# Ledger of designs, part 28: designed miniproteins, single chains, continued (3)

Each design is a single chain, and the fold is of that chain. pLDDT is the mean over its residues in the fold that is shown.

## One batch from the design tools (miniprotein)

Design m8949
Fold by ESMFold2-Fast:
Structure m8949 (fold): chain A 85 residues (1-85)
Amino acid sequence: MEALLAALRAVEADPVEARVLAAVLHAGELTPAEIAERYGLSQAAVSRAARRLVALGLLEERRGADGRTVLSPSPAALAALREAA
């Protein structure tokens, strides 16, 4: 719980990481390319933010169709979102 709260506060301090997290939580699943196009971000910036969010345990990374990376909320992030709802 403490580590998840600290991770959420760290993400809130970075506007790109906060945007990427919010986009994935709202949509359920998105590719880095879809996030980049939707929010006018570079794919490199989205990929860096996504890697950080996965390292913090807030997002999960999966291999989707055509070998593309798909991002989804972690079970811990979904639990935190349900508690806040």
Scores: mean pLDDT 74

Design m8950
Fold by ESMFold2-Fast:
Structure m8950 (fold): chain A 65 residues (1-65)
Amino acid sequence: SREELGRRAGQITKTPGTPPAVREAIGQLMQQYDRQPSEEILRELEELLRLAEENPEEAEERVKK
């Protein structure tokens, strides 16, 4: 749900050590999803949230590509 996505994003942004690039990328994907919901954007958002929760360093590398 959108509420669950927002909760996860909020927890990630409150976590010390979350790279700014990851936080920014999550915010951008959330805005894109809110403007035009699509399965592709949702998938990318869920993947990024999962990576940020499991491995913030790998999430940072992904968003900097």
Scores: mean pLDDT 80

Design m8951
Fold by ESMFold2-Fast:
Structure m8951 (fold): chain A 84 residues (1-84)
Amino acid sequence: MDAKVLLEWAKTDVEGLEEAAKVAEELSIINLEFLLLVAGVAVDLAERAVELSEDEELKKEAEEIKKRAEEIRKKLEEAIEKKK
C-alpha cells in the first residue's frame, strides 16, 4: 500500500460523503453514524498518505482531503445531536 493509493481511496470516500452531507438532516441516526465511521476512515487514510509520501503535491492534496473529511464529520455529528 502506497500514499497515492491511500489518497485515491480517501478522495473517493470524501466525494461520496459530501453528497450524503447535503441531505444529512433527512437521514436516520443509524445512517448518519455509519457515514461518520466512513468519514473517520477517510481522515485516517489521508493522514497516513501525508506521513508516507515524499511528494509535496500529494501531501498538499492529502491535507486538503483530510480537512474536507473533518468538516463532513462535524456536520454529521451536529445532525446526530439534533436527532437525539
Scores: mean pLDDT 83

Design m8952
Fold by ESMFold2-Fast:
Structure m8952 (fold): chain A 78 residues (1-78)
Amino acid sequence: ATLQELNQVAQTLLQQLQGSAEQAENAAFGLAFLAQHYPQALEPIRQQAVAALQNVINTSTDADLKSKAQLALQLLNA
């Protein structure tokens, strides 16, 4: 995958954080994966991703989703 393709995936995941619980959970996991393996793909949206993940952590009642969002946030801020 190219950096441009990975950036497009990152933007799609950012949008999915605002979707259903299943979409948000998959998106949080996907953002964590990108942060660990392809951090440069997240640079254009880093501030937006941090804000969105913090919102999920603050508003979600799902412990698994909150854990995945916290992991993604830690990796983005590392």
Scores: mean pLDDT 82

Design m8953
Fold by ESMFold2-Fast:
Structure m8953 (fold): chain A 100 residues (1-100)
Amino acid sequence: HMEEEKEKLKNEVLQIVDEIFDKARELRKKGMSQEEFNEALQPLFDRLVEILKKILTPEQQLEVVNLIKEAIVDIYNSDDETAEKIKRELKEKLQEILEK
């Protein structure tokens, strides 16, 4: 059934989001510019988009990518506690989109 495959792909998306946030926090602590930051995260975004293509419409794919990019900008300017809150709120919103 498609439901089991979709659940696996959802979990993969959430895992990649965790990897993106962990990488973003690492790069911020190293003092990288926002441009260098975006370049370093590009391979993770490419992997994310390939999974999203299997479960979401093009419009939903764009919404998800934009939400993650906005959250990354907010994390770049935030302390560790605020970054964890941003990550949590993003994951909740992504779950809502993925369950449509």
Scores: mean pLDDT 79

Design m8954
Fold by ESMFold2-Fast:
Structure m8954 (fold): chain A 63 residues (1-63)
Amino acid sequence: VSPEDRADLRRGAEEHLETARKYLEKGDKENAQIHAISAAILAGGAGDQELMREALKVSDEAA
């Protein structure tokens, strides 16, 4: 995976994580969990362990 591809994956993870948090604020746990899991997968692909851990915490809150 190239550094540019990792940056794109990290950006996607951050966008999904923000979307997940917005759904949690609205009480939409199902959509929040979907976006949080997507963020975790993308963060993992980017090699960003901190971002992946944060996304998994949001997923747990949505469960």
Scores: mean pLDDT 85

Design m8955
Fold by ESMFold2-Fast:
Structure m8955 (fold): chain A 100 residues (1-100)
Amino acid sequence: SLVEEIEKLAIEVNKLVLETVKKYVPDTLESSIELFRFTSLANGIIVSARAGDYDGALAEADDLKKFVQDFAKKYNIPEEVKKEILEKIEEIKKLIEKAK
């Protein structure tokens, strides 16, 4: 189903963010809180999509996209890594629009 594909991609985004944090981000309380926000937004997309709240899922995907952009600037994340994460978020948004 489209919801299962959305869930799969959201999990992949969370995995990529965890790998990115381990490689490029200092282990601080601030970065731990930022990582928690990433996981909360990714999980929110799944919860909203499973509930049929596709507008909520899109809003959470947009928030996740903005957070990735700001986070990448703050920690000087390589452009290639940032693009990979953003491309998966755009794919999630396309699947949500298709599920409507």
Scores: mean pLDDT 86

Design m8956
Fold by ESMFold2-Fast:
Formats: structure tokens, C-alpha cells, sequence
Structure m8956 (fold): chain A 88 residues (1-88)
């Protein structure tokens, strides 16, 4: 199901978000929203999200990676992150 929660993360703390297969719209804190499927390759380069090699948007205060059927978020700054994940 969709996720809509605020979490407080310390630097280096991880949040693992298991998702069923599908297409998702993701918004994390003050980052730009981006779309992905769990089958997609997700990379972070120079503070930007890339999905299958295509530049999406700016990522602020976090790093992202896909591990199997999970999106893994690692905080690079301390703070409160509103995380919204909507199934498309």
C-alpha cells in the first residue's frame, strides 16, 4: 500500500521500505519527486536520482538504493523526513 509518514533519521540511519511490484511516485522530505518501478535500476549521482540511467530530480539529505523488492533510504543529514510513496 502507499506510505505517508514522517520519520526522524540520524546521519547514516537507514529505513527499508518493502514494496510490492508496481510503479511508484516517491517524495522524500525536500527532495524532488520521482517515478520508478521496482524492476528499475536506481542510482544516485551528485545528489540526483537516476532511473535506468535517466536523470530524474534532486535528492536532499538522503541516499537511495534498491535491494530486491525494497527501497532503502539512508540519511545523509539529521532531520525529519516526510516520506510519501504512492502506487501509480
Amino acid sequence: GPLDQTVTLNVGETLTIPLPEGDYLVQIGNSDPFKFSLSDKIEVKDGYVYVNGVKQGKLIGVKLERKGNSLVLTATSYGDFKIVIEKL
Scores: mean pLDDT 82

Design m8957
Fold by ESMFold2-Fast:
Structure m8957 (fold): chain A 72 residues (1-72)
Amino acid sequence: MARERAEKIVDEILKEKNVTLTEEERQDIVDHVARVMEAAAPTLSQEEVDELARGEAEFLIESYLLRKKREA
């Protein structure tokens, strides 16, 4: 299922970067990544979908951190 896979990918990246997010922030990123995976699936191979998901997760995590700094 796209959401379960997206959650795994997001969790791995958060661990790699040693970044902590709130549950709400984490779920928002997971939902976005899952939607991207679903949208790409009809056009891309499973390997390409996984690579796209990982890239999107990294981008979104970094964007979230930048947004938090702006709001602080």
Scores: mean pLDDT 78

Design m8958
Fold by ESMFold2-Fast:
Structure m8958 (fold): chain A 85 residues (1-85)
Amino acid sequence: SKEELEKKIKELEDKATSYNQKAVEADRLAEGYEKLAEQVKDDPEKAKIYRDKALLYRGRSKAYQENATKYQEEADKLKKELDEL
C-alpha cells in the first residue's frame, strides 16, 4: 500500500504540474493579445477582438490553475496518509 500511495502521489503531482504549465502558457497568450490590443487602441473594433481573446485565455489559465490546485490538494492528503504509515 505504501508503494501504491507513492505512485498515486506522483501521478497527482504530475497532473498538477501539467495544469500549472498550461496555465502559464495561457497567461503568455493572454499577455500577447493584451499587447496587441494596446497597439491597435485607436481601432476600437480590433482592440476589442484582442481584449476578448485575452479574456478567453485568462479564463482558461484560471481553470487550469483550479485543476492544478485540486490535484495538488489530493496529493497532499495522500502524503499525510503516507506519513501516518
Scores: mean pLDDT 91

Design m8959
Fold by ESMFold2-Fast:
Structure m8959 (fold): chain A 72 residues (1-72)
Amino acid sequence: MKEKIEFAEKLLKRLIETWREHPKDPEYLKREQEKVDKELEKNTTEEEILEAAEKLRKEMEEVLREARERRA
């Protein structure tokens, strides 16, 4: 459903912000990622996860492009 796809995108974006704010805390990031995975598995269907992942994949491609540019 539309709401579940938005929920998945929201969780994944929150994870990205966590990485941005706590880049030196790998254990904290790992725990947050695990929480996101569990919530997605419980509250979304496979198809909705795939749709959210496809949208986020495109956003992640942009993030990776910017990261490569920052490397010089």
Scores: mean pLDDT 70

Design m8960
Fold by ESMFold2-Fast:
Structure m8960 (fold): chain A 77 residues (1-77)
Amino acid sequence: MDLWTERMREYAERVGEDGRRAADRVEAMMSTGPGSSELLDLLEQGRQQGLKEGIDPEEGGVRYVYDVTKEDNDLLK
C-alpha cells in the first residue's frame, strides 16, 4: 500500500495531472467488477514481464499497468 502510494506520487510528479488521471483510471477499474478482472490480467502480464527482465514482479506489474493506462489516456484523452 505505502509503496504503491509513493510510486503513484512519483509518476504524478513526473507527468503532473496526467499521472493522477492514470491513477484514477486504475482505481475506476478496480471499483468496477469487470474492470478488476482486466486490471488483474494486466498486473499478471506485467509480473511475467518483470520476472523475465529480472525486476520485482510486483514492480513490473505496476509499471505495465501504468504504461497501458497512460497510453489509453493519451489516445482517448
Scores: mean pLDDT 55

Design m8961
Fold by ESMFold2-Fast:
Structure m8961 (fold): chain A 90 residues (1-90)
Amino acid sequence: ENAKRIIEMPLEEHLEELKPYLTDEQLEAIRAMVDAPPEEMAAMARKLGLSPYFVARLAKEAGLSEEQIREVLRLAGYSDKEIEKALSLL
């Protein structure tokens, strides 16, 4: 049930909770990921150490298909198990 509450949290609220732990550049980079090409989104996800679910959520908000979301997560270096779990929670 705690996992469901985290999943339902709006992106802006999630960014506010992360704000004390991230630089302004990192926060701007996360916001820019929504408009980024899949390869850049994957590179930023890997660089920032983001969770596979958070990346999948951003890709979905960017209008990517499930197949494109799988590719972004694969390019970011997540395992098949993490990818399937993230997609099941979308």
Scores: mean pLDDT 70

Design m8962
Fold by ESMFold2-Fast:
Structure m8962 (fold): chain A 108 residues (1-108)
Amino acid sequence: SEELKRVIRETANNLIMIGAMFEADLAVEEAKKVSNEVALELVDMMLAGAPTEEIVAFLEEKGAPLAARHAAEAQELWDILEDPEQREKFRAYLEERRRELEEEIEEE
């Protein structure tokens, strides 16, 4: 029973991490529809640990309400992740997305 409880907890943490990355990806894709610069600022705000309300307000002001919804969902999933390893994986994902966005802006 203890082994089963551990497997369930680990599986739940992995699904939360996958969900956070998925919602963050959708937020970035929707922000990119406005501009690569708006998407980059979104990722920078998430990496800086900006409060969810500030991220949402920024995206709504830029005309990206769907990006705001997905960013809020990603932050909620991120906030319930207590595993430091999973938190670092999400941070690494955001850092890679930031690098890709900087390269796309330089090529414009």
Scores: mean pLDDT 85

Design m8963
Fold by ESMFold2-Fast:
Structure m8963 (fold): chain A 79 residues (1-79)
Amino acid sequence: SEVTQALQESDEELKKLAEENKDAPEKEFYKKLIEFYKETKKRLEALLPSASPQQQEEVKKLLEYLDKGIKALEEKIKA
């Protein structure tokens, strides 16, 4: 499934991002993480039409989770 593959690739990209930024200032890491989550949202939204109804519901919940995460990180950057 394209959805499953995209999620696996996203997980690998997140792990690499964390490793590459392990010594970065927290604020700089959060900015990169926000951009990563935004790109992940775009990728998942593009795949929704090809997903099964069950996968669409699961992906929509994940998109909501990512949106909340982005907002939380944006607040941390403002502090």
Scores: mean pLDDT 82

Design m8964
Fold by ESMFold2-Fast:
Structure m8964 (fold): chain A 77 residues (1-77)
Amino acid sequence: MGESVEELYEKVFEEALKILKDKELAEKIAEETIKEGFALSGEFARNSVPGEEAIKQLEEIFKKKLEEEKKKKEKEE
């Protein structure tokens, strides 16, 4: 059950920040992930607790965006 939308935002932001090590980029990824989740279900409105299926969809969106950004950085190595 567990996490509010604000807590989920902070969690995805921290994960993105650890991997990307760029605060602005991590904020962008976290914001886009939450906004896309909201567009799909509406459960990611402020002060709501998304359902289990919505959280799984958010996780997939986040992983996809993170992989795309990580792959972009990989090409610069």
Scores: mean pLDDT 71

Design m8965
Fold by ESMFold2-Fast:
Structure m8965 (fold): chain A 68 residues (1-68)
Amino acid sequence: SMLDEIREEVLRNTEIIVELAKKLNLSKTQVLSFVRREVEEIAKERKLSEEEKKEILETAEKYVNEQM
């Protein structure tokens, strides 16, 4: 589905952001702020519902919390 494709794309982008953040010694708070902004912009662009946005955001935040 379109939502699954967006979720996988956001997860891949979040993985890259986390790896760069570790190399640049950025805080988890800074990374979460970045990821939340990206998800909000994608949701606006792709006209996602609030529930769809929440699912994608939770997926990305879970990854950040597990890695940092």
Scores: mean pLDDT 86

Design m8966
Fold by ESMFold2-Fast:
Structure m8966 (fold): chain A 98 residues (1-98)
Amino acid sequence: GEFEKLRKEVEETIEEIRRLVETQDLPPEVKAAVRRLIETAEEVLKIAEDIETLKTVLKILRQAADLLRTETDPEKLRFELEVLEGMLLIILGVLKSI
């Protein structure tokens, strides 16, 4: 169904992000931010049961992938990735409260 398709797209986007990190010589702080982002996304993916949550997670992860492709300032990249991690943490917190 649509849920399984979106779940697969989220998983494929996580693998794209991992590949982008492996192909770039990124500072340890940026690599750590990406690791936290992926770990939080995977925790959301374990408990998410609705299409809307998966769509939101996919948009956040696609934005992270785009930042890794386009942002050349490592400090700005780290900050933006931490903001995206924060959005995923809010989603995770809401899901755990219901």
Scores: mean pLDDT 88

Design m8967
Fold by ESMFold2-Fast:
Structure m8967 (fold): chain A 58 residues (1-58)
Amino acid sequence: SSEQERLLASLRKAGENEVGTRVAMADLDVSRATVEKAKRGELSDAELAEVLARRRAR
């Protein structure tokens, strides 16, 4: 979905440096491992959907 693509792009950009990674962890409530997986292209569509679902439930 477009939301998943936007989230993935945001996580990949944030993961370009340590400061961006920490900000994404705080703002998007994701783990460091999730940001690192996104940067490596290992983050699945299912994992992205779970992050979006948790954000909507907050």
Scores: mean pLDDT 78

Design m8968
Fold by ESMFold2-Fast:
Structure m8968 (fold): chain A 70 residues (1-70)
Amino acid sequence: EEELLEEVERIADGLVEAMKKYPNITPEEAIEAGEEAVRNLARKYGASDETMERAIELVREKIEEAKKEL
């Protein structure tokens, strides 16, 4: 659980930094990439569907907040 959430935070932070560095990356593309990465991590860590959905929402919220600051 903790390891999954830590990896999810790293993915979200990396996507936010990518959006800042590469203006061609849209928030929608970043969210889609983050969602796929979270699903892959959930499979790796054997996380529940509930944990996976929560992690996906965390990535979406972080990218949406970063979008307002860009």
Scores: mean pLDDT 79

Design m8969
Fold by ESMFold2-Fast:
Formats: C-alpha cells, sequence, structure tokens
Structure m8969 (fold): chain A 78 residues (1-78)
C-alpha cells in the first residue's frame, strides 16, 4: 500500500521529466490519473477489501496507461 504510492510517485516524477514535450492535455490526463490512483490507494489503506484493492489496481493501471500515452506524444514531438 505505502509501496504502491511510493512507486506511483516515482513513476510520476520520471514521467514528468520525460514528457516535457507532451501536450498540456496529456500532462493533465497523467495528473488526473495520478490523483485518482492516490485516492484509490488511500481508500484501500483505510478500508482494505477485495473491492478497494481491485479499484486501486484499476486506477494504477489507468495512470500507467496515461503516462505511456504522454511519453508517446513526447517522442512524436522530438
Amino acid sequence: AEEARARADGLLEQAEKHMTLASDSAKAAVKQAYDAAVDAVSAYLRNPSPETLAAAQAAEQAFIDAVKAALAENEAAK
């Protein structure tokens, strides 16, 4: 749980360093997905259940997908 948040924080920091050329909308999507993942992980930590774990995992995957999309835009902008 805390490790999941630490990994998400590290991934966001790395993504921000490597997506400087991505669009503002892609950067906003990454930030929104990050906030949703933090909220879902916090909900799981507060009330652990299979449902909150699944929600946290889904939110983490959405964040990863948003980062991949932003990194792809950054590569295309080079």
Scores: mean pLDDT 77

Design m8970
Fold by ESMFold2-Fast:
Structure m8970 (fold): chain A 77 residues (1-77)
Amino acid sequence: MIEAANRVNKVFLKLQAELDAIAASYGLTPAQAAFVKTRAMVVARDKLVENPELSDEEIEEILISTARETAAALAAR
């Protein structure tokens, strides 16, 4: 059986440049950008474990939305 982690990793790798661009748009450090990507992947994996019926498009949206929210929170002063 395909594990939730494998599906999220596949979608994450496809979106990695977009997630990096989101972090860069908020002026984040490389360490903060790494945290944004890790947080997005963890949230997407948790959501897929709770709802295995999530499509790849829904996983993409979770990754992007979580990355934007995390980046905005880290950039807030």
Scores: mean pLDDT 81

Design m8971
Fold by ESMFold2-Fast:
Structure m8971 (fold): chain A 63 residues (1-63)
Amino acid sequence: MALDHDEAETIHRAIMGESAKSKSGIELEGGREPKNEKAKEVTKQIEKMKEAGREAAREIAEE
């Protein structure tokens, strides 16, 4: 496991802190939160490709 301290904390704070407020207060208005969903989708796709490549390399190395 190789998580960076700053990244782990940032994700945790955003999910636990901001998510709670968004659900409690902004939920009814819920239309002005994110605007870069495409950027997030691209990031996820890149991460999936990296993970697939890493797994393939690992299988070859284990053999």
Scores: mean pLDDT 50

Design m8972
Fold by ESMFold2-Fast:
Structure m8972 (fold): chain A 69 residues (1-69)
Amino acid sequence: DLARQSRYDEAIAELEARIAADPEDLLAWQHLGEVYLAMGRYDEAQRYGERVRALDPERRVELPSLAAT
């Protein structure tokens, strides 16, 4: 669906701009991972989830549905 894809592209652009301004914006990293997860891009979602964990080792903010063993 082009409309849904357009919404994801806009969300990604906004979140990437936030991260460029503040690379430690945990919510921006988490939301970016959630967008990729919603798109079925699990490898991308995993990368952003790992970044969130690196910035928040206490796990107060966490990407949902990270791969489980």
Scores: mean pLDDT 71

Design m8973
Fold by ESMFold2-Fast:
Structure m8973 (fold): chain A 94 residues (1-94)
Amino acid sequence: VDELIKRVREEFEKWVAEARREGRTLEAAYLEMLGELLIERIKKQPPTEEEVEHALEVAPPIAREAAENNLPIPEPASPANKRVNELLLEAQRA
């Protein structure tokens, strides 16, 4: 669990830094929120390594698409995605 959390944190921090360096500040905010949510999910109910790898593969394109279209993250029926959208709305208001 701790090793998965460390890997997720390091990957998202890298993507956030790259997005900020390139002036994609909204994408960086989405990436920060996705990373925090994934870490919270791992702590409450540890997923398989395959599920974590899949999440890491889809997170960057999801964040980029959301930033480009100013849209909340797509809601495919998961309570986790609803919470991410709530966090994104709160961050946009801050």
Scores: mean pLDDT 65

Design m8974
Fold by ESMFold2-Fast:
Structure m8974 (fold): chain A 100 residues (1-100)
Amino acid sequence: MVKATITLSKTPGPLLLASMARILAENGAVKIEIRDGSKTAIEAAVKEAEKLGVEASGTVTDGPTEIVATFENREKAEKGAEEAKSLAESFGLEVEVKIE
């Protein structure tokens, strides 16, 4: 199992966060954990992941938005994280990715 941690410079809002969760789920994430300042954004992202059969949860916290997605292998983690990063960057957010 490999974890991809995606950190966003700003709260993305419910539509972008849900779209990022969908991208990660479609790329084979088995679990997605979200930390964000917006309960509405977390609920939208969790619902999107669960529609694709992925275990998802979220916690409302102060600070930067963080998504931790768990994958079966590194190749899936790298592809999923890169696609999610590219989407967020297209909306003007700064994105950091850590894979371990």
Scores: mean pLDDT 89

Design m8975
Fold by ESMFold2-Fast:
Structure m8975 (fold): chain A 67 residues (1-67)
Amino acid sequence: SSIEQALTKQQVLLLMHQIALDADKEMARRLAETNPELAAKQAAVAELTDEHIKELQKQIDELQKQL
């Protein structure tokens, strides 16, 4: 169904963003002592990614309720 296709697409997108968030957090951690300014910028990017993940999860939850 079109809902199942939309759900699969959103789940894949969520997984991709989760992988990116983990990478961003690790980069920020590694840079914290040697380049705190860059670490802070990387942490800010991680916050934006986390907000996007939360929105995607809401969309997935709404699609699942329609199944």
Scores: mean pLDDT 85

Design m8976
Fold by ESMFold2-Fast:
Structure m8976 (fold): chain A 82 residues (1-82)
Amino acid sequence: GKTVVVIKASGEVEVFETSDSEEAAKYAQSHVSGDVVGGAVSENGKILASLFSDGTVVGEGSEEVSAEEVKEFALKVREELS
């Protein structure tokens, strides 16, 4: 299954889990603008895409990271922008 983690400027963290890649992509795209400061789409600890505070979505290779590591990175990005 795929996990989508989204970090908002408010500090709110949203987690969405699905087995469907289209649903994961739609969820990520719906949250890439506005008050999102970071996030990622992952599958089995592998990052498929990263989301940044400027609305940028970057596809990443086969590097394995946890959703918690992505969350920590996104929160650090938010801290640097404040």
Scores: mean pLDDT 61

Design m8977
Fold by ESMFold2-Fast:
Structure m8977 (fold): chain A 90 residues (1-90)
Amino acid sequence: SVEEKVEELKKEWEEAFKTLPIDEWIEEAEKKAKEAADSVPKEDIAKFAELLSKAINEFVLENYDKLSEEEKKKLEEALEKIQEHLEKKI
């Protein structure tokens, strides 16, 4: 399901955050989110985008104080790229 796919991505992001430098983690998170979006049927993409956005916001909130201002900006740019990728699928 879409819910299971988003939960899997969130878990992968949490694991990668522990093992990768933040810059590399942001790049990996963007790549994995786009790959997951590419595997979602067109009819489910809106629901996937909503759940993914929620999962990202929860992750950012939990780790907000661990990120520098520069890292936060890079993360925001990656999130914009993910959003643009999703919009192209609609």
Scores: mean pLDDT 78

Design m8978
Fold by ESMFold2-Fast:
Structure m8978 (fold): chain A 62 residues (1-62)
Amino acid sequence: MEKSLVEKYREAILNNDRDGLIEVLREWYEEYKKVNGYDPELDRGLEAEIRAIREGRPVPAR
């Protein structure tokens, strides 16, 4: 069964899979851009979240 983006996110959280979390966030933003267009503030926020995940630090409230 193909996993939904939400299920991929949940599994990444449960497995503490940083790379999986980063991929889910990037996939979410790509889908967001297709529907809502480019958002520079969201883009910067996503880069900060990816950096925090990569470093294993807490992410600010999404």
Scores: mean pLDDT 70

Design m8979
Fold by ESMFold2-Fast:
Structure m8979 (fold): chain A 84 residues (1-84)
Amino acid sequence: SAADRLAEAREKLLRIQGEVQQLLARLADPATSDEEKQAYLQALQRLTQAARQLTDEVLSIDPNATEIQDLVAQIEAAADSALA
């Protein structure tokens, strides 16, 4: 159902948010090598793209899903601080 798809998308976004925070912590760790940092930045970019795709899916089901849009904006803002 549409409700089930919205619930699944929200769960996936919350998991992405957690993974982004974990990657940001690893990027901030001085013990992380330059090679590992490059891999983490690539993973971070993939996660932000996945979050954007989930937003498009959610908006196709419910155009007024502002909570999902806010969550994606938070994920993107956190990731952009590391990717800039």
Scores: mean pLDDT 81

Design m8980
Fold by ESMFold2-Fast:
Structure m8980 (fold): chain A 102 residues (1-102)
Amino acid sequence: MHTEELVEAIEKGDEKGALLHMSEELEETSEVIEKEGTPESVRQLSEVLREIGKKAEEGGLPTLSKELYETSEKVEEHGEKGDVQGAAEVLRESAERLRELA
């Protein structure tokens, strides 16, 4: 997992690096959710994404923060509907957007 690189990028205020590393994490997480996801795990993931978004905001990375808050909300909506595959697709689409914003 590329979590250490993401944390380092956020701490250094490297928005491009943080966007790219978060993109990688979302792609990996999307695959896990497709294979093992439940509506409950998807809802829990939305909370994790919101917390990372808050850390990005506090670290002065508004582009990453905004994308993670929006992704968290969409993931939560799909989780509440029991649409685990839809949640995984939201994560993949968010990963692509983060890469394009970097």
Scores: mean pLDDT 83

Design m8981
Fold by ESMFold2-Fast:
Structure m8981 (fold): chain A 78 residues (1-78)
Amino acid sequence: SEAEETEKLLKEIKEAEERAKKEGKPGEVGRAEFLIRLLEENGERINGQPLEETKARVREFVARLAELQAEAAALEAA
């Protein structure tokens, strides 16, 4: 459902924020906080954009951060 999808995205972005804090990446922390705020507060819109666009931005951010972390872990393991 839409509610389950939103809860999943909120969990994923909050986990990404915690990882960014642990890695000392203040810029990524700021981006995560901004996206969390937008997803929680704007309901269907962000500056006239539909909620689906916010979800897409959250997914892109989480995926990018996960890729960077996977690359870092692979380098440490090598």
Scores: mean pLDDT 67

Design m8982
Fold by ESMFold2-Fast:
Structure m8982 (fold): chain A 92 residues (1-92)
Amino acid sequence: MKKLSEEEIEELLRKNTAEVAATMSQADIDAMRAQLAADLAQLQQMLAQGFKLSPEEQAALDALVLATQAIIDGADEEEIREVARRIAELLE
């Protein structure tokens, strides 16, 4: 399948981080952070009960978690580049 380049991932992260910072209040960001934590805890519980992901699904999930954390935390340009590099490595 077509893989996203590191540059494409970096552009998407930069765009989404800037959009969140420009349009969302701190209360909205805190609510997103709480929701992400709740969703991750539920997923972790499902995995502990024997729910199995393929290696490709696990890589996609890890990439999504990294991207979402960077966006919510308001990652700077250097942090965005590092996260994009890690996501590109996970997705191959």
Scores: mean pLDDT 76

Design m8983
Fold by ESMFold2-Fast:
Structure m8983 (fold): chain A 80 residues (1-80)
Amino acid sequence: MAEKAEFLKQSIDNRVERIKKLKEELEKRYTPEQVKAYLESVGKSLIDLFEYLADYYGIPEEVRKELLDYLKSKLDEILS
């Protein structure tokens, strides 16, 4: 159980890092408003994915909330 939660958190960290790199690349070609709109869409898709994975791996509700809140906080940092 704990091992799967740790794995998902590491996956979140990896995805967040990739989104930071993607933001930097998109800012070279698109307006700030276009970049924000696209990254908000990507962030929503990631939240949906990790909700599915947490359910699939049977992560307890309390841990699931913590992981999703962690993901949301990281996405908010990128979009701020």
Scores: mean pLDDT 83

